# Designed miniproteins, single chains, continued (5): the designs that were tried, part 68

Each design is a single chain, and the fold is of that chain. pLDDT is the mean over its residues in the fold that is shown.

## One batch from the design tools (miniprotein)

Design m18487
Fold by ESMFold2-Fast:
Structure m18487 (fold): chain A 85 residues (1-85)
Amino acid sequence: SMSEKMAENIKKLAEEAEKAEGFERDVYLALLTIQLAVMLNILKRGGSKEDLEIFIKTLEELKKSKNPDIRRIAEYYLEEAKKLS
């Protein structure tokens, strides 16, 4: 599904952010935040329960990141996603 493809892209951006340093890391973190915001807004406008569950599962995986910025971003979007359940 589109949500599965978006979730895969989100996980890829988080992985790239974990590997990067300095300015490149900040670019990947910004792209990650944009993709998360896009997926959340799609869900707010009419996502299915299944799409919401994919998003929440993806965010729970991101909360396990070794990068504290990724964990912080994931926690914020997870709380926003939970308001939709």
Scores: mean pLDDT 88

Design m18488
Fold by ESMFold2-Fast:
Structure m18488 (fold): chain A 81 residues (1-81)
Amino acid sequence: MELERAREGAEALVAELARYSPEVAERVGAILEERLAAGELEFPGVELWAEVLEELGLASREAVINASPAELADLMLEAFA
C-alpha cells in the first residue's frame, strides 16, 4: 500500500471531523498519524478507516469500507452524539 494515499485520506477525514468535533478529529488524527509514521499499514486505504472506527467502537467494518471520508466523519459524530 501507498502511505501517501493513506495520509491523504487521513488528512481529509481529520479536516472534515474538525468541522464538527475538534476533539474527535484530534483523537482519530493521532491514531492514524502513529500508524502512518510507523509504516504498519497491512490494509491500505479504507481498511485503515475501518480498523480505527472499529477500535473506537463507532462503526462496523462493512459500513466503513463503503464510506467516503465525509461519510466516515458523519459515522463518528453520530456515534458520539
Scores: mean pLDDT 64

Design m18489
Fold by ESMFold2-Fast:
Structure m18489 (fold): chain A 77 residues (1-77)
Amino acid sequence: DAYKKGYEAGYEAESEEEREKRVKEAIEEELKKLAEDISTNQPKFDELFSVEELFERVRKEVEEGAKKGIEEKEKEE
């Protein structure tokens, strides 16, 4: 779950720099998993934008999760 990975990255980070690193790593990991799934299972994509939309969706989910995690942590601090 890309959103959960982003949330954990944002929430668990103790500093701004650590947060940026964790969010970047979460995005890279989720995009890598998506690319491997596309390569291995080869779902039929009739249109190129479908693949691009999947990558954008994963990025947005990680970013939204991270934003929520940061907000939650800031409320505790």
Scores: mean pLDDT 70

Design m18490
Fold by ESMFold2-Fast:
Structure m18490 (fold): chain A 86 residues (1-86)
Amino acid sequence: TAKEAAEKALEAAWRAERAAEENGGDLETLATAGVAAVAAAVALSLEGKAAEVALKAGELAKEAAEAAGDEEAKELGEEAIRLAKE
């Protein structure tokens, strides 16, 4: 569901943010993770009715995770994208 996609996107965004902080706090990666987290939270506040917002949150979280080098966060972002497309 869109809600499940948003939950996975939020987890991916938080992990990517943490990985970026541990890796020296690259501002662009931290900003991407932050935007992903906000988008995921907005999708959740819409009770899973915003599948397109959840999809974008997952895509941004995956991008931030790839930049931060966190494979687990990347997998969570990919799962969020998959769930949002259902």
Scores: mean pLDDT 79

Design m18491
Fold by ESMFold2-Fast:
Structure m18491 (fold): chain A 72 residues (1-72)
Amino acid sequence: MSAEEREAIEEARRLAAEAEAARDDPERYRALYREAAVISMTLALVTLRGLPEEEARELAERFVAEAEAAAA
């Protein structure tokens, strides 16, 4: 993996751990997991599909928003 990919994975892991620590604050928990999901999806789209980071991030935000709406 590239250094950028490793950093993104580490950041997503850190956000998920922070969300677990904030389990008594549902709004913070949701926001932190949402950010981790966007980072993870962006990384996957860049790595597996070869999309530019900006385009991958836009798609990741859209997919996360659609999944969030479907889960409600």
Scores: mean pLDDT 74

Design m18492
Fold by ESMFold2-Fast:
Parts: sequence; structure tokens; C-alpha cells
Structure m18492 (fold): chain A 60 residues (1-60)
Amino acid sequence: LEELKKRLKELLESLSLPEEVLQKYIDAIEAAKSREELEEIARELADFLNSEEIRNFLKV
């Protein structure tokens, strides 16, 4: 779980998001208690950002 959180945070930081949006999602990732919660956050992000990189994260 911690390794997945780290990877998702690094991916988000690479996307040049506004600081307010980035901080919101970093906080959500840190608060996730399970892989399922983290996958829900990643799906929301992929849809919100229309991001292939985040969609590919979910396929792993």
C-alpha cells in the first residue's frame, strides 16, 4: 500500500497540477486505508484529469 501511495503521488507531482488540486489529492492518497480506497482515488483522478498515465496506473 505505501509503495502504491508513493508511486501515485510521484505521478501526480509530474502532471503540473495547480497546487490546490495537487494538495487535495495528496491528502486523499495519504488518508487511504486500503488498496481499494487508493484505486477509487486513482479512478476519480483519471476521469477528472482525462489522464492516460493515471489510467495505466490502474491497469497494473
Scores: mean pLDDT 72

Design m18493
Fold by ESMFold2-Fast:
Structure m18493 (fold): chain A 59 residues (1-59)
Amino acid sequence: VEEKLEEAEKLVEEGRGEEALKLLKSIQDDLVRLAIEGNLELAERAGKIARKAKEILEK
């Protein structure tokens, strides 16, 4: 999950916002499970990546 979040961050840096969002969606079940287990840090990190990716898609 953490490795995929890092990959999504790199996709955002490359301007590949759509691919970053698709990658985040593919790990959404894992992020929800981790958040329930108390690991909210990864879920919050995913939210920041999604926000940046959406900004790229709007430009």
Scores: mean pLDDT 76

Design m18494
Fold by ESMFold2-Fast:
Structure m18494 (fold): chain A 56 residues (1-56)
Amino acid sequence: SLQAQIERLRQEKRELEEQYKELLEKGASPSEITATAIRLIGVQIDLARLEAQARA
């Protein structure tokens, strides 16, 4: 269902935000930090799109 997809993406967003924070704290490589940031942006876009659809 649409709501289940939204909840999955919300969970994925939380996990990626925590991963991003951990990478910054441990001084990970710029490529790892950038890859995680791009992935987080993608999840945020997908979430916004699905949440807009759920309100329609």
Scores: mean pLDDT 86

Design m18495
Fold by ESMFold2-Fast:
Structure m18495 (fold): chain A 70 residues (1-70)
Amino acid sequence: SKEEEINKLLSEAGRYLREGKVEEAIKLLEKAIELETNPEKKKLLQEAIDYLRKGKVEEAERLVAKAVSL
């Protein structure tokens, strides 16, 4: 399902963030946004990407976790 695919992308993005591979994580989050249909979840994931581009990894991880819990 799309939900399972999104969850796998988000899990792998989290792994890349733990490895310091920010650009790889951003690419996976962008793919998750393309598959996501919930506008609130899309907004949180886009905000997470914006924080990653600013080097704010912990803030981005909190936003991804919030999107998953929604």
Scores: mean pLDDT 87

Design m18496
Fold by ESMFold2-Fast:
Structure m18496 (fold): chain A 51 residues (1-51)
Amino acid sequence: SIEEILEENRKRLKELLDSVPEDPSLEEAIKFTTDALLEIGRAFDRLLAER
């Protein structure tokens, strides 16, 4: 369902945020940003399948 997809995406993004150190390096910041974008893209594709 749409609600389950959005909640799962929110949880995945929170897990990624929780893994970022307090003083991240540029490399760590880039990794977080790219991983977050990929998770958002997956949620978008799953939402499109619910049409």
Scores: mean pLDDT 86

Design m18497
Fold by ESMFold2-Fast:
Structure m18497 (fold): chain A 65 residues (1-65)
Amino acid sequence: MEELIEWLKKELGLSEEEAKRIAEGLIKASQLGPVTREAAIHDLMTEYGLSREEAEKLLELAEKE
């Protein structure tokens, strides 16, 4: 979790509270299956302006937690 929070703060300029909420959501999404994972990718792209490749990378990091 800490690695995800630090990445989100550094790369996206998010506050610690916002980065923590996103990290927790990504970890949960990675555990719930492919439909939820795809929804999380779309949310990252639309809410935070991430590319699909960046969103996929964040989910891979969340899966290691």
Scores: mean pLDDT 73

Design m18498
Fold by ESMFold2-Fast:
Structure m18498 (fold): chain A 83 residues (1-83)
Amino acid sequence: DIARDVARILGISVSHARRVLAQTYVDMVQRFGVDVATRVGRFVLDQIRAGRSLAQIRGMTPPPGVTQANVDYAIDLLERYAA
């Protein structure tokens, strides 16, 4: 359950993590469109499942079709909505 992994890294409840994930996805879709939002979300969530911190993910080379700016924006949203 990705919400549990996100809850652990952000230090929030699983219920709060579900809201953070939902709002982050909505904001990414508004900014990038569904296709790019899905690619960015998949990359970030896969790295979270792999045990990487948000700081480590920001330092990674993103895959084709994903920009560093898009990754940074997704992480900024996760941090903002977790606060």
Scores: mean pLDDT 88

Design m18499
Fold by ESMFold2-Fast:
Structure m18499 (fold): chain A 62 residues (1-62)
Amino acid sequence: REEELRARLREAYENPDAYSVEEIAEILEGLGHPRELAEAVARAIKARKPEEAYRIEAEVLD
């Protein structure tokens, strides 16, 4: 389950056009991210700013 979500998140980083912001945010919420941060990361991925998305994730993961 978690591995499946991680694989889908990896695909979203590689092919952001294949996923909506909502779909990416749902993947991140499934992985334990708070709703607001999941949405921020999803928007950064869709904006083609993976560096910003990784920074937000790092803040959440200790």
Scores: mean pLDDT 71

Design m18500
Fold by ESMFold2-Fast:
Structure m18500 (fold): chain A 66 residues (1-66)
Amino acid sequence: MSEEQKEELKNYLMEKYGLSEELAEKLVELAERGRFDHIGALLMTRAGLSAEQAEEAVKYAMELLK
């Protein structure tokens, strides 16, 4: 995962869903490790996102990493 892809994902999560910088950075680390199931779970449990919002964010992260 490039530095630009990390920054883009971080900014997307913070701007669209109002996540803290610390949480967004944690989710970027999980995306680098391919832990997309954990990303969805953390978005729902720590960020309070709906299942639909969490699924949308996970799909965005997966597409960005191609």
Scores: mean pLDDT 82

Design m18501
Fold by ESMFold2-Fast:
Structure m18501 (fold): chain A 71 residues (1-71)
Amino acid sequence: GHMEQQLKQQMLKIIGEILRLIGEIYDLEQQLAKETDPAKKAALQDQIAQLKAEIQTLLDQMNQLSQQLSS
């Protein structure tokens, strides 16, 4: 129904955001692999950890929407 279509659209938006964050993590991990400065390595690791936490929050939101769709 109409509500199901709205939930699916919201889920697709979250998927798009997760894919973007995965791409950003990939780029940062490539930078980290080439970095020799310990302070810059620590900063890159902190940024990667923050983006991974953001993905986890989006996955939790996705799970909640999936539960609503399955009910």
Scores: mean pLDDT 87

Design m18502
Fold by ESMFold2-Fast:
Structure m18502 (fold): chain A 63 residues (1-63)
Amino acid sequence: SSMDKVKELSEAVKKYLAGEISSEELKEIALKLGVSEETAERLASPDPEETDRGGVEAVLELS
């Protein structure tokens, strides 16, 4: 369901921000969940503000 995908993405973003997974892993997870390539690249940005904006965009895409 859309909620399950959003939850999985949220957990992946938390792990990425904690340094537990790589930017490549986060991008791959987002793409597998159905996030667009552009938004997935934004999520995996080294800029935390871009990661935050990408998270909002991804939730909208998965809803």
Scores: mean pLDDT 81

Design m18503
Fold by ESMFold2-Fast:
Structure m18503 (fold): chain A 63 residues (1-63)
Amino acid sequence: MIYTIEVDKKNFDESKLNFKKLEELGAKIIRIEYVSDDKVLITVEAPEENIEKVKEFIKEQFK
């Protein structure tokens, strides 16, 4: 399924994305959108059973 995750732009660093861990969860980043001065939207495709793990993983990276 496809899910969009909102992160604060000040905490977002694309170089911190662990693509290998995302691939292990079956996740693929579809799009990264800088929608405002304060917010970044990350759109991810992942298996339904792993989507909550993917959401938490991305949120933990950009706290």
Scores: mean pLDDT 77

Design m18504
Fold by ESMFold2-Fast:
Structure m18504 (fold): chain A 114 residues (1-114)
Amino acid sequence: SAAEMARLVEQFAELVERFLAFVRRAVAASDLSPELRAEVERLLEEIRELLERMREALEAGDTARVVELAGRIVELAAQLADLLLPYLSPEQAAELRRLLAELVELHARLVELA
């Protein structure tokens, strides 16, 4: 239903915001090269832009586009995780993997509702 889709999109968006906040804290605490830091910032900005487009697609009732954009966010989040994992503590790496797994699960639920 439209109400179930809206609730899942809100849960997905909140989880994306938590993922982005975690990445920002991890980057601030890490001695990353300027090149790697720039790539991380580029991916963070792309995810933010896709999140905004996903919310616009939801308001327009475009369920197929919501699912497509959420999938692209998951792909970029996975790329960002792969870039950061070598620089994280075991505890930070476990949290990053948990957040990514939750994003993948919510995206799968969005696909099932579409």
Scores: mean pLDDT 89

Design m18505
Fold by ESMFold2-Fast:
Structure m18505 (fold): chain A 62 residues (1-62)
Amino acid sequence: GKEAAEGAADGAKAAAENTPMSEENAEQAREGAYKGALEAGASKEEAEEAGEKAYKAALEGK
């Protein structure tokens, strides 16, 4: 993948500490943000960052 090691580690750690229910919401948000960014013309790398931010926000907002 092209995701940053720090971002990947942070996301994986947060997901592991949460219940499957909250992880499902976070993963759904990440996918949505990633696809939305690509459709808006962002690069794949920028879309990955958008997805990562959405994933983190979803976990914090649970």
Scores: mean pLDDT 65

Design m18506
Fold by ESMFold2-Fast:
Structure m18506 (fold): chain A 55 residues (1-55)
Amino acid sequence: SMEAELQARIMEVLDRIDALTDQHRASTDPAERARIAEEIGRLTGELFRLAEELS
């Protein structure tokens, strides 16, 4: 179903955010940290969009 597909996408995005958060904490390079933080921001926006669609 479309709802199951949306839920699967949400889980994938959450997994990616978790992985990036771990990388961000481990990184000592300011430029890399900034890039990772920006990507986390993009994915968080995608999560909100998917959650709205699921509602």
Scores: mean pLDDT 87

Design m18507
Fold by ESMFold2-Fast:
Structure m18507 (fold): chain A 60 residues (1-60)
Amino acid sequence: IGKIAKATEDYTGKTPDELSLKKGDKVEILEILDGENVLAKNLATGEEGIVPKSILEVIS
């Protein structure tokens, strides 16, 4: 089951595989890729991509 997290800061994806987020955006964590990165879906846009775990705060 996907956990919901909130972006703690603005993040601009550096590659096409990375997700861009604004502070306060809610994402669903789809997969934990490694210790530093997750695959997430932006719940406002429906866009999926890789995002650093360090900028996310799990809320549910």
Scores: mean pLDDT 80

Design m18508
Fold by ESMFold2-Fast:
Structure m18508 (fold): chain A 87 residues (1-87)
Amino acid sequence: KLKEELEKVKDKILEAKTFAERIANIPGVGEEKLKAISIDLAKYAKTGRPKTVEELQKLKNVGPTLAKALYIALYEKDKIDEKIEEL
């Protein structure tokens, strides 16, 4: 299910210029989750360090499936086809 949904939006994720736009294109992320995630991620923008899947899962209301989808969309967009196949 998530794999098929990500395949449908992968081009939008690849074309997205900001983290907020990439997050907004992930299936199941509503406006409230988008705001919360964007605020938390902004704290780490200065370091250039990507959050791990485990760190993303620590965000409020982010489960394991959504954490994997977030990691792919935010940090692995150049390998999105490969990473969707892993799901």
Scores: mean pLDDT 66

Design m18509
Fold by ESMFold2-Fast:
Structure m18509 (fold): chain A 69 residues (1-69)
Amino acid sequence: RPLSPEEAEANALLIQAAVDRTVALKSKDPKVKEEAIKNLEQTRERARALGHDEVAAEIESLLEEVKKA
């Protein structure tokens, strides 16, 4: 079945967060890591604003992982 617009939106946010998490964890450049963390925070807030609370919670877990590393 095709994804609903809401499902496609949620999926796009999760894909973006996964990319930014990988960049933040694997980058050796502090500026790149800081930008990736900022992007994760922005994607989390966007998910909340759009009502994707489950997606926002998942992104928050990724942020915690990155900040612990």
Scores: mean pLDDT 82

Design m18510
Fold by ESMFold2-Fast:
Structure m18510 (fold): chain A 104 residues (1-104)
Amino acid sequence: GAEELLEEARRLLEKARELLAQGKYEEALEQVREAIRLALKAFLESGENLELRKEALELIEEGKRLAEELLAKSKDPEIRLEAGILIGLAGIVIGVMKLYIKKL
């Protein structure tokens, strides 16, 4: 269910922060991408549960911030490009999610 997806997304973001601190930028980006995917899935499975929707939004916003940090710190042009794409996609998703939360 949505709650289990949010729990796993939180764990992946914590792992991403650890990997980023270690300079493992490719692995950190992979964890951020998966966390955003799970948080989005949790939002879709949340129905009318405003608390779960807000938690999913917060996790995607955190994932976007970590992707921005990866873009700033990585010297690898491929990682920088992938982080930039993820930042853009996360921004669109956040915008859409905020509209659905305001409607509820």
Scores: mean pLDDT 89

Design m18511
Fold by ESMFold2-Fast:
Structure m18511 (fold): chain A 56 residues (1-56)
Amino acid sequence: SAAEEKIEKLKQYMAEAEEQLAALLADPSMSEEEKAAAKRYFEELKKKIEEQIKEI
């Protein structure tokens, strides 16, 4: 269904965001402040995507 396809795309987008976060957190040139900001950004993104999935 269109709903299932939309959920699958949102889950894929979340997985890609997780990979990007992991790469950033593994970067020794990134400050602790920058890493903390990236984690907060990801948590907000995750919450928004979970809310979108609930509406489907």
Scores: mean pLDDT 84

Design m18512
Fold by ESMFold2-Fast:
Structure m18512 (fold): chain A 86 residues (1-86)
Amino acid sequence: KDEEKLELIKKFLEENPNLRILFSLYESLKSGKKVPGPDEDEIEEALKELLKLDLEKIKEVLEKMVELSQKGGPLTAKDLLKLIKE
């Protein structure tokens, strides 16, 4: 359910406040509007694809995203889409 998905994204954002992609996903889902920025179209697409997944798969994608951010530089919406598709 969308409320549970929003809560999951919020939890990951609270644990990883500097991960901008999580903030953009959370704001987009909460407001139902496109978040303005250089990658706004990619963020909208990534959120749409992410919301098609069940909670377990979303958790896996978010965990992998956090792991990648800890091992390398900033993550993009394209990186998130790649993780969703695997």
Scores: mean pLDDT 75

Design m18513
Fold by ESMFold2-Fast:
Structure m18513 (fold): chain A 64 residues (1-64)
Amino acid sequence: SLEELIKEAKEAAKKAVKDSGGTTDPESIAKAVAQAVLSRNPDATEEEKKEVLEAALEAAKEAS
């Protein structure tokens, strides 16, 4: 579900920020995380892709 994808993207983004030691741009982390999550969900709609990317970006900025 979209809610599950959003949750996964947020958790992955926060972990990626921590693993990078805070030196990687939140936007770069969000893009990489969204791509990884969506590559495992080929049936995701354009709207769902946008929400996943926005969720990852929000989480990455909060964790930075």
Scores: mean pLDDT 79

Design m18514
Fold by ESMFold2-Fast:
Structure m18514 (fold): chain A 61 residues (1-61)
Amino acid sequence: SSIDRMRAWFVAMLERELPSLSPEAQARVRELIARLRAATSGAEIAAVLDEASGLFREERA
């Protein structure tokens, strides 16, 4: 389904960022990846991505 492909793509994106993050940020992103893998709707995916965006904004500041 389109939602399965979307989830897989965003999981891969977040996994790609892991090695460049602090250990604390890595733990938080791994939790977001787990929630993303369990997401069954576009709204759930969007909520995880909003949290991830905020996290990456803080890491780059």
Scores: mean pLDDT 82

Design m18515
Fold by ESMFold2-Fast:
Structure m18515 (fold): chain A 62 residues (1-62)
Amino acid sequence: TLSAEEAAAKIAELVAKAKKSDEKEQLKLELEREVVVAAAEGEEKAKEEEEKNKSILAQWEK
């Protein structure tokens, strides 16, 4: 059973862990989110973010 306070603390802990332990996964999620945000602003912005995303992920794949 989780209280509202316990749920908030658990979420904060999971966010901190994701940032520190899974750098690559965090990067992928942030890049995908930026593409979605850019798509709301316009197609040009979405395409630019997609190209940037591909470049960054290629460096991480190595």
Scores: mean pLDDT 70

Design m18516
Fold by ESMFold2-Fast:
Structure m18516 (fold): chain A 80 residues (1-80)
Amino acid sequence: MSREDLEAETLLALGDMYLAMAKRAEKNGDFETAQELYEKAIELYEEALRLATSPDVRRQAEEGLKEAKENLEKVKEKLK
């Protein structure tokens, strides 16, 4: 594993953590916190995709990014 691959895997794992935290905040009705956490997850997944050379890591980051973006839009609707 190269340093770049290790970095991408770390960013993916952090993105997954923030996505899970965001989902928890959303379920608890904390939509402002959920928005911040989804935005952080999106940034982490985008960084993982920039570094990722592994097709599996790229696929996982793309899936997480899609879910985070979809849930962020729903949360924004709750905050209007």
Scores: mean pLDDT 87

Design m18517
Fold by ESMFold2-Fast:
Structure m18517 (fold): chain A 113 residues (1-113)
Amino acid sequence: KIEEYEKRIKENPNDAEAYLNLGKVYLEQGEYDKAIEYFKKAIELDPNLAEAYTNLGVAYLKKGEYDKAIEYFEKAIELDPNLARAYQVLAAAYLKKGDFEKAIEYYNKAKSL
């Protein structure tokens, strides 16, 4: 809930997880630019937070910025090669670009995890 995460951030401005969760709430509400801002803040505080890169990519994917989305999904996979979610959304991004071979490759990779 937004108020809960805003309170956590006010009490601890270095709470990367609170920024990640606040970004997720805005992403679910369709406020993609706010989501991007909070995910970037989470990454600034914890650069190894693979889930933040995955969600940042999803926000760009929702905005139609497919190349930027792919870049962030690739970063998430670099940090956590077993993160099935990152491969799933990477496949979706390639599908949106019309690269069916890569979409199938990454979809199968996600299912193998």
Scores: mean pLDDT 89

Design m18518
Fold by ESMFold2-Fast:
Structure m18518 (fold): chain A 90 residues (1-90)
Amino acid sequence: DNVDKALEYTEKAIEAAKAGDAEKAVEYLRKAAQYLVESGLNTEEAREALKKLVEAIKAAEAGDYEEAVRYAEEAKKHAEKAKKKAEEEA
């Protein structure tokens, strides 16, 4: 499931950012965004999750690890809501 992979990589990005590893945080955030796009979900929650992943990437690239973690956690929350709505509509 591409949404599950997006959530997995978002969590890995949060841990990398907490460790101060900007390169790994950006790598994992980019993978999370890629899997979320490949999921085909076009809901408002999925769009908001992608927006938050982009903000997390910018924060990690700037060395603002606290902000990167915050945005990644927000992205995770929106992606989880997108997954739940997709399951309810199935």
Scores: mean pLDDT 85

Design m18519
Fold by ESMFold2-Fast:
Structure m18519 (fold): chain A 74 residues (1-74)
Amino acid sequence: MKEVKEKVIEAEALASFARMAAYLTGDEEVKKLAEEAQEKANEARRALEEGDYEKAKELAEEAIELAKKALEKA
């Protein structure tokens, strides 16, 4: 359980950094990836709050991957 919470927090943090990078660069591809990462991070948080730890983990991992792609392009 604690590991899932940590992944959700990581996803939220990385999505926030990706969104900031999109704002600073003005790159439309970075913006799109950052928005997708933020959406998945929000879904992961909701799943965690609902007690669906498996879904929360999967969504958090998706958000982390999208955020990393955004940051790599920035």
Scores: mean pLDDT 85

Design m18520
Fold by ESMFold2-Fast:
Structure m18520 (fold): chain A 60 residues (1-60)
Amino acid sequence: GAEEKGEAARAAASPEQLALIKEIADTLNEIGDAIDKAIKRAKEEGISLRVALDEYAPGK
């Protein structure tokens, strides 16, 4: 399957590249969670996503 091609690409990556990919993935997961919470808040309050992100910003 397509998974075998991804495994070969990972094998070609250096340990440093793999570490960076993991850090990027972790950061993206955090951002995704923050966006999901903002979307839920916007829907509950009946406000736009932009207003929710500004008023209930996940960054302090």
Scores: mean pLDDT 66

Design m18521
Fold by ESMFold2-Fast:
Structure m18521 (fold): chain A 73 residues (1-73)
Amino acid sequence: MKLPEIPEEVLEKMRKLLEEAIKALDQGNYDEAIKLFDEAMDLAREHPDSVDAGVLLIAAATLKVVAENLKKK
C-alpha cells in the first residue's frame, strides 16, 4: 500500500481533474477538457513512483488525444 508516500489529496485532485475534463468533453468544451487533462498529467508526472498516478497519466493522455480529435471536427 502506497498511500503514506503519495498524499490522498493529490490522488483525489487528479481524479477530480479527469472527471471535470470528461464532463467538459461531453459538453463540447474541448479547450477546457484539454487544459484539465494537461493539469492532471503535470500533477501525475510529479509522482512517477505511484502506479495510481501512472494509470491516471495514461488515461489523461489518451483522453486529451480524443478531445483534440473532436475539436478538429
Scores: mean pLDDT 77

Design m18522
Fold by ESMFold2-Fast:
Order: sequence, then C-alpha cells, then structure tokens
Structure m18522 (fold): chain A 61 residues (1-61)
Amino acid sequence: SPVLERGLALLNAGRYEEAVELLRPHLDDPVAQLLLGQAYRALGRDEEAEPLIERAQATSA
C-alpha cells in the first residue's frame, strides 16, 4: 500500500509526528496500527503505543 510505504519511510526518516498524522485515518489496517504504535513509542508515548502494537500482532496471527 502506498500509504503504508510512506508511513514506514517517515518512521525511518525520524519524522514521527508526520507518520502519526498519516496513519491515524487507517486504523482499520493492522499494519497501519503497528506502524502508528512504533511512531508513538519513538515519541515516548508508550501508553498509546502498547495497545496498537498488541492489537496489530493479534490480528496478524
């Protein structure tokens, strides 16, 4: 997905706030949930990151 590819590119570039803004509308996608969780974790927002990462991993099983 172009959105997920862009989200990953923003994370790799350290542009975490932009990754959050891009990925929030796509929370129906478990991959977008995982990338958003990683962005929140990088911003030190672990309480917001943990449930997103857990949900994404549960869905991908």
Scores: mean pLDDT 80

Design m18524
Fold by ESMFold2-Fast:
Structure m18524 (fold): chain A 60 residues (1-60)
Amino acid sequence: DVAEAERLFAEGKRAFEEGNLEEALRLYTEAGKLALRRIDEAPDLLAEIAANTRRVKAAL
C-alpha cells in the first residue's frame, strides 16, 4: 500500500545517504512497485521514487 511504499522509500533514502547504493536501489525498486499499484492515490510518490532510482543508478 502507499504507507508501505513510503516506508521503503524512506529506508532507501537512508541507505543512499549512508553510501549503500545497492541497498538503496533495492529499496527504491520495491517502493516503486508498491507505488505503481497505487498510482491513482500517490502519483507524486511514484515520480519521486523514479527520480531517486535514476540518481542511484547514475552513482553506480
Scores: mean pLDDT 81

